# Designed miniproteins, single chains, continued (5), part 53

Each design is a single chain, and the fold is of that chain. pLDDT is the mean over its residues in the fold that is shown.

## One batch from the design tools (miniprotein)

Design m17830
Fold by ESMFold2-Fast:
Order: C-alpha cells, then structure tokens, then sequence
Structure m17830 (fold): chain A 55 residues (1-55)
C-alpha cells in the first residue's frame, strides 16, 4: 500500500491534519498527530491520495 507504519504524512486538503502513521488496519490509517492525539483516516481517503508523504 501507499502508506507504511512510521511514515510522516500531511493532509492535502486540511494542512492541520499531519502526523506519523502508527497503525494501519482494514478500515483506517491511524495518525499520531503533532498535537498529541490520534486521528483516524478512512483507508479509502488515504488511498485516494488525499494525503502527501513527508518522509
């Protein structure tokens, strides 16, 4: 898949949604955000290039 655990990613549409991928499951890519909380991105949105890779 496009995303791997340990990657840093940023939303193209909402730049305040930025974080490290800490988990990938069947439904969600889970980001640990720079603000200290987890954000759950539906895998369909992540796979449709709504996020850019930073590292």
Amino acid sequence: SKFKVGMNVKSKKWPWIEGKVVEINDDYVVLETNKGFNYYVPKTKAENEEFELLS
Scores: mean pLDDT 72

Design m17831
Fold by ESMFold2-Fast:
Structure m17831 (fold): chain A 104 residues (1-104)
Amino acid sequence: MEEIVAEEVRPGLYAFSGETAEGAVVTGLEFDVGRGAGGAAGLDAEGHPVSGTVTLTGDAAALREVADHLQTKEGWEVVEETADTVVLEREIRGQRVSLTLRLE
């Protein structure tokens, strides 16, 4: 059984990573209902990079806190940052994948 590991980043927001039964590698964010739209990036079952987008409800400080957690705890690198958007990249099995965080 493939294992998905989840860690709480903020109340009602969880970072997850793992491998699916089909061999896809997934890493992303999941929310409690009404707090935003979760998303994932990773590799598909064939090893092709898949980019994701996550929509956060909050302010710029909430966006920075989530981006800092992903950078310091989950191995992501910030490649672009604006007041309402952070683009992160990570290398998985030699492939570079992208995850975008946006404010509503």
Scores: mean pLDDT 75

Design m17832
Fold by ESMFold2-Fast:
Structure m17832 (fold): chain A 74 residues (1-74)
Amino acid sequence: MTAEEVAAAARRYAEAAGLDPSTVETLRELGRLAGEGAAAVDVPPLAEADPSAAEMEVSAEEFVRALEAEIAAL
């Protein structure tokens, strides 16, 4: 998933939940800085082992599904 898709989903949820626009803007700015920072460093060295990648992918998918279900329930 792209960072833009995650940001768009978060924005819709925040707006539906009634969060302040200033908080949404701060999250967007942090997301951009994190994305640009990661791009500047080709591959950031993580303290985590590569074998965990498969588990993380499953967890991310589960999390996104839970978020979409809540958005649909709104």
Scores: mean pLDDT 53

Design m17833
Fold by ESMFold2-Fast:
Structure m17833 (fold): chain A 82 residues (1-82)
Amino acid sequence: SEELKAEVEARLARLKPEHFLTFLIYLNLAKSDPSLDVEKLEELYRRFVQALKGAAAGDPEAYRELIRVLDEIEELYNKLKN
């Protein structure tokens, strides 16, 4: 759906390059830092990759999951920034 694609693009535009880079840094650091929720970060990454693959294949449910995952990554980033 074009509407779902627009929603994904809007969330990706809000997720600045530094926000995604910060997420990847935390994902790598989480394996060595006990203060970070490794399991939650790894689950978000797995869901992100799977949703991205499904969206690339044109699955509307994968677009909805990608929206949810992007929102969760943004929420997690905001919590870690504080």
Scores: mean pLDDT 69

Design m17834
Fold by ESMFold2-Fast:
Structure m17834 (fold): chain A 64 residues (1-64)
Amino acid sequence: SEEEIKKLIEELSNTTNTEEASKLYSQILDLIKGEKDEEVRAQLERMLGEAIKTMMARRREAAG
C-alpha cells in the first residue's frame, strides 16, 4: 500500500547501515513499480529521491 511504501522510504532515510539501505531501496523500487496510480507513483518516486539525497548528504557530512 501507499502507506507501507512511505514507511519504507522513511526507514531508508533514517538508516545508517549500507546493507539495510540496499535492501530497503530494492524493496521500495519493486513496490513503486507495482503502483498503478501514476500520480501516487510519481509522488513516491519523488519521496524516494529526496530520501536518497538526505542519506547521501549525511554520508558526506560524516566523511568530511
Scores: mean pLDDT 79

Design m17835
Fold by ESMFold2-Fast:
Structure m17835 (fold): chain A 74 residues (1-74)
Amino acid sequence: SMEEIRAEILRVQKELAERLEEAIKNNAPTEEIVKIVEEAAKEIFRLVEEMYKPTEEQKEEMEKKIKEELEEIR
């Protein structure tokens, strides 16, 4: 569901913040910090892509609305 995906995005953001805090505290090299950010960005991008895929319910609702609009034109 969209809510589950949003919750996962928030979780990834929280984990990113925690990992960055620990890395900075431990004086991690720039390359390690970049990798942490890249991994989080990749996961967020994947989740955003999932958000734009219609669920079976959303597909049925869309098909119903298309039929209603086509009847209104006639």
Scores: mean pLDDT 75

Design m17836
Fold by ESMFold2-Fast:
Structure m17836 (fold): chain A 87 residues (1-87)
Amino acid sequence: SDTKKVLFLQMHALALGGEAVVLERMLKKGITPSEAEIAAFEALLRRTEEMFEEAVKKGLLSEKEAERLRRILEEGRRVLEEAKKRA
């Protein structure tokens, strides 16, 4: 169902946001994430982006909700690039 798709997207976005905070805190403490940790975060980011694009294409999100999710994805991409530069 469309409701289930939106809920799963929101759960993935919540997980992505939480992992981004942890990853950023590691970098701030001078802890280098492992290649496996970076790869897992990148996989979560890509899956969340795919789910978001499908939801937007099907008109399942309000403009406000789509904008909020775009910000979460932009933050995820920024944190990923910082982690890769330090690995």
Scores: mean pLDDT 89

Design m17837
Fold by ESMFold2-Fast:
Parts: structure tokens; C-alpha cells; sequence
Structure m17837 (fold): chain A 60 residues (1-60)
């Protein structure tokens, strides 16, 4: 139904907002810790895995 589609879109927007918040937190920590490019790549990879986990949990 349209209402279910709108709710799914709202959940997606909320997920995007959480992702932005996580990105900003990680970016701040990277600056504080003077991370190497390799460490930054690892941190972004871990963040992506966490986002995938959150998506799975929300859709379960």
C-alpha cells in the first residue's frame, strides 16, 4: 500500500541520517587520531559493515 511505501521511505531517510551522524563522528575521530590512509579505509569499511547490519536488523 502507499502508506507502507511512505513508512519504508521514512525509515530509509532515518537510516541515511544515522549514517551521516556516524560518518561525522568517524571523521572527527580520524582528525583527532591523525589516522593514516590505510586506517581511514579500514574505519570506513567497518562503518559500512555496521550499516549493513543495521539494515538487516531493521528489516527482520
Amino acid sequence: SLEEELRRRQRRLERIQRAIDKYNKVKTEMKKNNMTPEEKIKAFGEMDLELQKEIREEEA
Scores: mean pLDDT 75

Design m17838
Fold by ESMFold2-Fast:
Structure m17838 (fold): chain A 71 residues (1-71)
Amino acid sequence: MEEVAQAAARVVKAALDSGDPELIEMVEKALQALDNGNRAEGFRLLAEVARKLGMPEQAELLEKTADEIAA
């Protein structure tokens, strides 16, 4: 969904803008998981990053999407 893709992009940008090496590493791992077709893991990692960045709406959307893909 376009909404999920926009949420993911926003979280990635926020993590990179934060300069936090832990969050940047998690984003890189999430993007690698998505590129490898492990979409559930990728979105779950992005949800955790969003949660750490104080982006609860994006975190909830991404976590729900990961759970739906994993089902």
Scores: mean pLDDT 83

Design m17839
Fold by ESMFold2-Fast:
Structure m17839 (fold): chain A 90 residues (1-90)
Amino acid sequence: DEAVVQALVDAALALDRERLAALVREHGASLSRREAMEIGERIRLEGGERAEEALALLVETFREAGFPEQAAAVEDGYRAFEEIERAVGL
C-alpha cells in the first residue's frame, strides 16, 4: 500500500499525532514488515532534524495501538538507514 506508507510518513514528519493514531488504527494490522521498515527508512531519509522526533511519535503510536511488531519494524528500517549514513561518514 504505497498510499498508506506515504500517508504514515507524511503524518509522522508533520508530527500530526491525531492523524497518525487514526492511520495506525485503520492500517496497522495490514502493514507487512517490509512496509513498516520502509516507513522507518523514509522517515530517516526525509525527516532531517525532525527524524528522531517523528520516529519516536510513530513507534509510540504503533505500540499504543497494539502493534508492537510493526513498531519494531519501523525502528529496524530507520536504524538500518542510519547505520548506512554513519558507515559512509555522512
Scores: mean pLDDT 84

Design m17840
Fold by ESMFold2-Fast:
Structure m17840 (fold): chain A 70 residues (1-70)
Amino acid sequence: SEKLKEEIKRLVKELKKKLLENSPVEEIHKIEDKIQELIDQLPEEEKKEVALEVHEEFKKYLEEYNEKVL
């Protein structure tokens, strides 16, 4: 569980970096898919907590990204 949480956090950080660098959409989608796959592997008790943390962190970043692009 703990290793999965650390890997999810690492991938979220990598995803934010790739978005900032305007990486190809296929690379972005691969990282998103990996994050979701790891969340799905978490115990039920941890799944909701980690999904919320990922959602909150990424929502803030996506809102800032969209405001700057549009």
Scores: mean pLDDT 74

Design m17841
Fold by ESMFold2-Fast:
Structure m17841 (fold): chain A 85 residues (1-85)
Amino acid sequence: DILKEQLKSAGYSDEKIEEILKTLEAIIKEVIKLIEEGKVEEALKFLKDKLENTSDEALQILILSIKEGIELDPIGTAKELKKIL
């Protein structure tokens, strides 16, 4: 997985990478659920709250990318996120 290799190259431990990926998976699942329920504004607020409460720079960048995707195309972004799960 290219993301896992990039995080390892950035100096993250295997344990920290697994923790980041597990957290990201949980965030993606909640975002998909909210978008499928028609709650786009709630999904964006959820991502903003996660971004503000995350101290990990790599996870912040990933959350920001998801938020920007949802702002541009909520349905299309949710569909692409489903492929990653």
Scores: mean pLDDT 82

Design m17842
Fold by ESMFold2-Fast:
Structure m17842 (fold): chain A 81 residues (1-81)
Amino acid sequence: SDLEKAREEVEKIAKETGASSILTVRIKTPHGPLTDEEIKSLLRSIDSQVRLSRGMKIVHAKVVEDANGYTHFFLVLKPVP
């Protein structure tokens, strides 16, 4: 599935970059795919939350739409220096 391929891709990137964790976020997108600006805004919001709650930052993001009206964010995280 596209979701399994995305997970495999981000797990490979995490290993290659020495990242310590992967975060997955699912949101409902009933009006179709998110715009680039909406994705960018959501990624900024998630990055801010992850910095405050975990001391981590987003270093890679993979965004996948499913057939059920959801958008999935697969995020590779590293510690903030």
Scores: mean pLDDT 81

Design m17843
Fold by ESMFold2-Fast:
Formats: structure tokens, C-alpha cells, sequence
Structure m17843 (fold): chain A 61 residues (1-61)
């Protein structure tokens, strides 16, 4: 559900904020690579990965 996705992203943000900048950049590169490999960009998995990448970009800003 959308609520479950948001809860997962909130947990991920808390974890991302504990990482070093270099680790955050490595995680973002990994997420971008995973997104590029997804065949269906509208899938729930793609939406979750886009949300996670956005979280890491916000933490890096």
C-alpha cells in the first residue's frame, strides 16, 4: 500500500542519515543502476526505488 511504501521510505531515510557521504553516494549510484534495469517503470518496485533515490538525493543536498 502507499502507507506501507511511505513507512519503508521513512525507515530508509533514518538509515541513510546515519551513513557517511561516500556511502550515501554509493547507495544512490546503486539505486540509479537498479532503476535503469527495471523493465516496467510504473511497477511498485520502480516507484519504491524512485522514492528511495529521492530520499538519498535530499539527504545529500
Amino acid sequence: SAADRQAALDTFRAIAETLSRAQQEAVLRHLERELAAIEDPSSPEARLLRGAAAVVREVLA
Scores: mean pLDDT 85

Design m17844
Fold by ESMFold2-Fast:
Structure m17844 (fold): chain A 80 residues (1-80)
Amino acid sequence: DLRRQAIGAASAFAYGYDVSVELAKSEARRLIELLRQIPELRPAADEIERLVRESEKDPEKSLKRASDLALEVARSLYKE
C-alpha cells in the first residue's frame, strides 16, 4: 500500500535527519518518489524536494522544515 509505504518513508526521513544529513537526503528521495504517486500529495512532495534542495545553502533550517512537513503528511495519511 502506497500510503503505508509513504508513512514509513516519512518517519525514516524524520529520524534520518537526527542521525545524519546524508541519511536524511537518501530517505527524502524515497519519500518524494512515493508521495508523487499519490495525486493529492504531489504539492507536498514538490515542497519537500524544494526544501531538501535548499538544504545545500541552509541545511539546519531547510531540513528541519522538510522533516516537520514529512511528519505532518504522515499524520494526515495515518488518520485516513
Scores: mean pLDDT 77

Design m17845
Fold by ESMFold2-Fast:
Structure m17845 (fold): chain A 65 residues (1-65)
Amino acid sequence: SSPSSQALEDAFNLAAELLHDESLSPEEKLERFTAWLKENYPDQPSFVEAMVKLFREELEKLEKE
């Protein structure tokens, strides 16, 4: 099933919060985001995979800036 608009909003809000948390390493940010997605969307592996991929790409962009 396709993710709801609310699921996308919640994931993007957490991603933004984690990306700007200066107390966490990039690895810790990715681990926390992945764990949250798997806990909240255990029956949506394609959604989890897509969100983790997008988050990883944003982490890589921040490291290059």
Scores: mean pLDDT 80

Design m17846
Fold by ESMFold2-Fast:
Structure m17846 (fold): chain A 60 residues (1-60)
Amino acid sequence: AVEAQKQSYVAQAVAYLKEHRADASLEEQRETAQQLLATLGYPQEDLENTSQQVLQQLAL
């Protein structure tokens, strides 16, 4: 399902940031999340909102 695929992309971005960018600034984490989501084929129109969700999950 499209929703399951989107959740998979978010989870993949969160995992990458935790492993490779845990010590990076919030701005760098946001930029990296957007790049990862775009590379995975996430819709451009949702990138900003979804990158914020990735950062929110990373903070948990």
Scores: mean pLDDT 77

Design m17847
Fold by ESMFold2-Fast:
Structure m17847 (fold): chain A 55 residues (1-55)
Amino acid sequence: SDRERVRRALDLRAQENSVLTPEDLRAIAEELGVPYSLVAEEAREMAALGILRLA
């Protein structure tokens, strides 16, 4: 699903960067061809679980 693809991309990006910026989230949205809102929502959920950090 798009959500699983987004979560995988966010996890990979978090391995490269200690903190993800809005620009990182936008890049993922463009790369996967999905709405920014979907990436931002998944990133917020993952941040709430302590999986990644947002700027």
Scores: mean pLDDT 84

Design m17848
Fold by ESMFold2-Fast:
Structure m17848 (fold): chain A 133 residues (1-133)
Amino acid sequence: MKSPVELAQALGDEMLNLLRQADVPERIINLVETSAEAGIAYLRGDYERAQSLADEALEQLRELTGNEALIEQIEKFPLGERILELYNRAVHLAVEEMKKKNVPEDVIEQFRSLAERFSTIVLIQRLLDEEFQ
């Protein structure tokens, strides 16, 4: 049985491969990668690295959206919730770009399935951390 970290890593790698094959803009791929790496660091209990990667993803999201009110709202979230919000917004932007490029619906659904499995692993860890704080 793969550990949660090993499973998250494998899911992340497969997601990034699909985005690269779909010719999604590199800025959006970088946001998905950075937010996923933040989630993996969080799963490892490497909170310093998770925080650093979350801050990097927040800055990447600011550059992509220009929505300062959204950035200020996300910055106020606890680390685990912040990582999930950054990741979910990265996934949404990637899906929108895939749709604009007329990527087949089955490929988009495959990407969504991988993304949901990844976020579920991080969400479970966040809920466990909240229970034991």
Scores: mean pLDDT 87

Design m17849
Fold by ESMFold2-Fast:
Structure m17849 (fold): chain A 60 residues (1-60)
Amino acid sequence: MSLEELEAAAKELEERFPRVLAGVDRKKRKIVFWAPTEEDREAAARWLEEQGVPYEELEA
């Protein structure tokens, strides 16, 4: 997956889940995201898995 595709996916994730903050870890070539609740975290992670996007959750 290209960095452009990762940046587009991060933007779509934030648009789909407005309480989620997302960005791209360019070194690891994955999306990093933070969510305020467990429900938001699970929903965001499920969407990323369905899209086949590599991701990592940021802890508070």
Scores: mean pLDDT 82

Design m17850
Fold by ESMFold2-Fast:
Structure m17850 (fold): chain A 82 residues (1-82)
Amino acid sequence: SAAEAAIGGAELAAAIAEDAPSVEAAKEAARGAADMLRKEYGDSEAARFAADGLERAGEEGKDKEEIAKLAREVAEATRELA
């Protein structure tokens, strides 16, 4: 489902961000996940919510750990919305 894709996408973005070689790579993981969700599941409220959250995680996170934690929070919030 779109909600499962949104939750999984956010969790995957968090894992990639945690293991990323740089903060920039971690931000790219969050942004890439957001872009994918908007492109493939743009008509889903859960996917739009997760995409907006992931975009903010990439903007607000000051290091890889924070970006990963914010992305995990997006996954949890999206699960509650779905």
Scores: mean pLDDT 85

Design m17851
Fold by ESMFold2-Fast:
Structure m17851 (fold): chain A 96 residues (1-96)
Amino acid sequence: MAEWRETLLGYLELQLKLLELKKKLEELKKKGELSEEQRKEILEEQKKLAPEAKALAEKINAFPEELLQELEEKVRELQDLPEEEQLLKLKEWLKK
């Protein structure tokens, strides 16, 4: 069934977006270029995405045990990669 794949892809897309916002915040912080306005904009965007990510995570936790085991095994195989690469590889796996 395509529904679980769509839910998981949506979750991975949101996690990638949240990771991009986190990296942007940390990069601006390291450069000393983080203005109060930029900080507020990034935090506001994160707050808008967080409820959607939570709702998708709850749907994923309701998946059949066999599917959750397969997902956990795939995540374990990717654990030595950077977080961004893990998310991208999981997304690639789901599109096959």
Scores: mean pLDDT 79

Design m17852
Fold by ESMFold2-Fast:
Structure m17852 (fold): chain A 65 residues (1-65)
Amino acid sequence: TPLARTIQQLLDLAEEALAAGDVERARELLLEAQGLIDLMKSEGIEVPKELEERLERVKKEIEEA
């Protein structure tokens, strides 16, 4: 779905922001990705497991920064 691709792009950007040391930017991108995942779930659209796993990894990395 177009939503899944947008979530992938947001997570890619969040990972890049973390690599650059921009934790605040990564946090903003993570929140946006989380919102879209929540939207997919509310609409009954199946969220790819890989996106949920990536979201949790980025979240953990932000918490450790």
Scores: mean pLDDT 85

Design m17853
Fold by ESMFold2-Fast:
Formats: C-alpha cells, sequence, structure tokens
Structure m17853 (fold): chain A 79 residues (1-79)
C-alpha cells in the first residue's frame, strides 16, 4: 500500500524530499528530520501506524536509514 503511494509520486518530488531529509540528517538536525518525514508521509496519505513505524526505524537505525536514503536518491536520479 505505502509502496504504491510512493510509486505514484513524481520522481522529482521524491528526489527533492530525500535531498532535504538527507541534509537534515547530515547536519544532525534529527528533530527537524523527524518532523519533515512525519509531515511528508502524512500529507501523502500514510497511516499513523506506518508513520510511527518509519520514525521508530529512523530513530533506532539512523546510519542504516541514511544509507537507504542515499541508495533511494541514486535510483530516483537514474530513473
Amino acid sequence: EWKKKLEELDGEAIVEFEKKLLELIKNKDYESAIELLKEWLKARGFSEKDIESVIEDFKNNIEKFEEDLKESLKKAEES
């Protein structure tokens, strides 16, 4: 379900979001990164449960999340 919604987004919009999120993570502004992620997912129709799951994963695995973001951004730019 959430994967389908992500695929419906314009690639440019995804790239812009991921770049901004990655910038906040690199600046160690995790509070703003969490707010951006929460607002982005909520605006795209993700459930509260899905949003909470993503945020918890982010908080527990910031380094892994950062690497996944870099890979996602690379794929989006190649598409």
Scores: mean pLDDT 72

Design m17854
Fold by ESMFold2-Fast:
Structure m17854 (fold): chain A 109 residues (1-109)
Amino acid sequence: MKRFNELVDRAIETVRESKRTIERATAKGLLSRETGEKFVRELEEVIKELERAKKEGDIERAIEAVDRAIRTIQEAADALPEDSPERRLLLENLGQLTLIRSELEELKR
C-alpha cells in the first residue's frame, strides 16, 4: 500500500497544479470564466475521487480518476493558445499522469 499511496499523492499534486494553471489561464483571459470554472470543478471532483481511492486502497478507482483527469486536462490544453506557457505546463502534467497511470496498472497485475 505505501507505493500505491505515493502514486495517488503524486496524482493529486499533479491535478492540483493543473487546476492552478487553468485558474491562471482563466485570470489572463485565455479561457472564458465559464469554461475555466467547468474544468476546475471537474478536477476538484477528480481530487475527491483520488482521496477516496487512497483511503479505500482501490487501485481501479484511482486509475478511473486519473483517466478522468487526463481527459479534462487534455480538453483544457486544447482550449488554450498553442504557444501559451499554460498549455505547455498542462501537457507536461499530462505526461506525468500518463506515467502514474502506467505504474498504477502495474500494481493491479
Scores: mean pLDDT 89

Design m17855
Fold by ESMFold2-Fast:
Structure m17855 (fold): chain A 95 residues (1-95)
Amino acid sequence: MEAEAARAAAEVLEETAKRSKNPEFSELLQRGAELLREYARAIEAGDDERAARLAEEYAKVLRELGKVVAASEEDRELYGEMLERIRERVEAILA
C-alpha cells in the first residue's frame, strides 16, 4: 500500500515535469520522483532507516518546489493540478 502510493505519486511528478517549461521546476519534480521510487524500494526491503532518510530528502525537495511555485504563477497551477492528481490516485489505492 505505502510503496504503491509512493510509486503513483512518482508517476504524477514525472508527468508534471514533462508539462513544465521551467527547467528548475522540472528538475526538482524528477528528483522528487526518483526519491519516491527509492523510498518505495526501501519500504519493500524493510529498510526503515533508509526509508526515513529518503522521506527527509523528499521533504527538502517539496520545500524547494514551494519556493519555485511562489515565484511562478504557471508552475503554481501545474503544482496544484499535480497535488490533486496525487490525492485522487492515493485515495483510490487506500480504498
Scores: mean pLDDT 85

Design m17856
Fold by ESMFold2-Fast:
Structure m17856 (fold): chain A 66 residues (1-66)
Amino acid sequence: SKLRVVQRMRERTGGARTASRSTAIEVLMEELGLSRATASRILNRLGVRRLNYREFLEAIDEALAL
């Protein structure tokens, strides 16, 4: 579920306010089964260098719309 993906990201970052792009890619790959190329394309479309919680939710929504 979307909630599980968000929880995994928080675990990875230790509750940090933002996550690196590489961490977000890893979480999307691990939790949603995306290829690195697909996860990278999603983050490229969002145009972000680092992701806050809302930006990560947008990335999850893009992934689930594939």
Scores: mean pLDDT 80

Design m17857
Fold by ESMFold2-Fast:
Structure m17857 (fold): chain A 74 residues (1-74)
Amino acid sequence: SMEEEIEKALEEILELIKQGKLSEALTLMFNTGSTLSREERLEFMERLIERVKEEVPEVTPFFEDLKRKTEPEP
């Protein structure tokens, strides 16, 4: 299911971040996002940021900035 695929992607992205493989983590994040609608992408990013805040808080500002840049400009 889509939910299972998203959860698996979140876990893999977090493991890559913990290993210091930010480039690979971003690649997986963008590849996952490209399969989702805009609304699903925003939800996915919000869930990723929540998990990052809990598990790797030092990189949270980077991911919050990425999410902000994907939001529609007025």
Scores: mean pLDDT 77

Design m17858
Fold by ESMFold2-Fast:
Structure m17858 (fold): chain A 94 residues (1-94)
Amino acid sequence: SPYDEAKELIDKYSKEIIAAIEAGDFEKAIELVKELTKELEKLIENPELKKQIVSGLESLIDYIRNTKDKDAAKTYVLIFKHELLELLEKEEKK
């Protein structure tokens, strides 16, 4: 399922993004968010869902860029991951 593939990508990239933040490599974390966005755009065909996902990921990039606090950035990634997975599960059940 494209939704199962999206969930696996979100889990994989979230771990890599958190690892980059922990290493203090905020530019690498932003790059990984951009890569995740591009991969999710390939899998998600629903235009409204795609728009919501892209908008959320852009907000995450802005937060990581502006905060420079590792704990705050990691917390935001985890909250966003949870919200994104819930959004995908809701759409899959329709």
Scores: mean pLDDT 84

Design m17859
Fold by ESMFold2-Fast:
Structure m17859 (fold): chain A 107 residues (1-107)
Amino acid sequence: APAIDRAALSIEEALEILKEAIDRALRERRFELALGLLSEAIGLFAEYLAANPDTPAELVERAIEKLREMMERLRRAVEEHAPELVPEVEELEAVGEFVARLARERA
């Protein structure tokens, strides 16, 4: 429990740092950078789950919700300011939903 909880907090901290970086990229209108950072966040989450198959379901759901929040903010900003990047957002949304489905099947 304590060792698992410590590792779990580490992934939540990493996702929070990436969320702050994405928010900054969106404020600076660096939409391609924001897309890349969100792709990194999804990849980091998938890698974490592959390495930690005993991750508690509650942590999995919190991480999925955080990724969805980041995705929704990115989509809204891209639709308003860079609509040419909407197809790239839709592709990343599909990847995120696939990772979320796999995560829930393993939790």
Scores: mean pLDDT 82

Design m17860
Fold by ESMFold2-Fast:
Structure m17860 (fold): chain A 82 residues (1-82)
Amino acid sequence: GFAELELELVKNPTPELLEKMKELLIEELIERGVDRETAEEIVEEAMERYLAEPVKDHGPLPYVYQVLKEKHPEAYEIVKNS
């Protein structure tokens, strides 16, 4: 599941694991009612923010919500109410 993938990413952040995490986050947003193009944009920016963080005490999910709130408020309302 997502939690196991996130733990693996923390242990050994390979491009393959990063891409798999990104795809799972995109699919979660789509399942909640966000269109694919918007979901891809949100997750790509969230992953960039996560990777830029010098200290990681959590996974990329808080950055997904940050991008939703700041740049995609309509998508945030969909996710919040799904």
Scores: mean pLDDT 77

Design m17861
Fold by ESMFold2-Fast:
Structure m17861 (fold): chain A 99 residues (1-99)
Amino acid sequence: SSDVISLAEQAHQNLSKVLQLIKDSAPDSDILKQIDESIKLLEKLKEKVPKELQPDVEEAIKLLKTAKKLIKKGDKDSALTKVQEAHGIVFSVLEKLRK
């Protein structure tokens, strides 16, 4: 449906912003807020995607929760890697939704 594609596009764009904030060494509070917004979008997306895509969305959410812990620990390089993995998964989900 158009709604699920739009939500996946929003989640993907939001994760691109998270990546940019980490690369720019933005304050931890700004990075964490943007990750939390991404998680909320992905939780909404998980409810709307076909059952076969739910595990991929759940994996992206888990990666972002790990990235939050890494940011709080001061490990921005490992956090960047986890957000990049989540970004790639969300892109794959978006492409599958577009068929």
Scores: mean pLDDT 90

Design m17862
Fold by ESMFold2-Fast:
Structure m17862 (fold): chain A 60 residues (1-60)
Amino acid sequence: HMTEKEKRYYKFGKKAIESLKANPKVTEKDWETFLKTAKKIMPEKVYEKLVEDYEKARAE
């Protein structure tokens, strides 16, 4: 369902989530900033998928 452009945006967003998850000093504010930025710049379909990935990362 994703276009090539949406797949590239998703890849960038997923990399950001992985970086935040790997950082032991990450704060709740860092996650909030990520979500707010993603909502502004990402296509809606990509943002929805990144929110799912965010929820999984936070549950781990």
Scores: mean pLDDT 81

Design m17863
Fold by ESMFold2-Fast:
Structure m17863 (fold): chain A 84 residues (1-84)
Amino acid sequence: MIKAEITITVAPGGPPAASIAAEVEKMLESLGGTVEEVEILSDTVARLIVSFPSEEAYKKAEEALKKLEATFPAVASIEVKRIE
């Protein structure tokens, strides 16, 4: 099992971090992740703790998050940190 901390920072004119975090949670679960914790740190910052069953699932999730950061204007940054 791989555990990751995912920090989402949203653009200040767009949807709140809670709304973006909910969509990211759905995406990560569809990729085989288990969302263990969701923390809304501010209107613009959310943190998720997510477990993955394999290195392949983790890599797919990391690539999907990187693509989301690059293509979705409401997302300012997504940081992925492997913690276990």
Scores: mean pLDDT 83

Design m17864
Fold by ESMFold2-Fast:
Structure m17864 (fold): chain A 93 residues (1-93)
Amino acid sequence: SEEAALREAGVQTIAALARSPRERADALLDETLAALGADPETQERLRALFEELRRLLAGEPPLQAGQKIELRPEERELAAELLALILELYQRR
């Protein structure tokens, strides 16, 4: 149950970032990938997945503070894949 709650928090964080202003979200993603020592191929893959998630979430109203994002199965799967790749990079340190 605790692991499931942490994964849900991670998925919600990634989804919230994908719905954030592009410049801020892209800057934070680039900083995170650099800090984790991601190679150029991994960076390109993660950016492509993040852009696809951003595309799927496009057109939704702006998020309010504390608002939970209701994700469709395809959006949740993509956010979970992004989370898993970021966690893998963290563990390779």
Scores: mean pLDDT 79

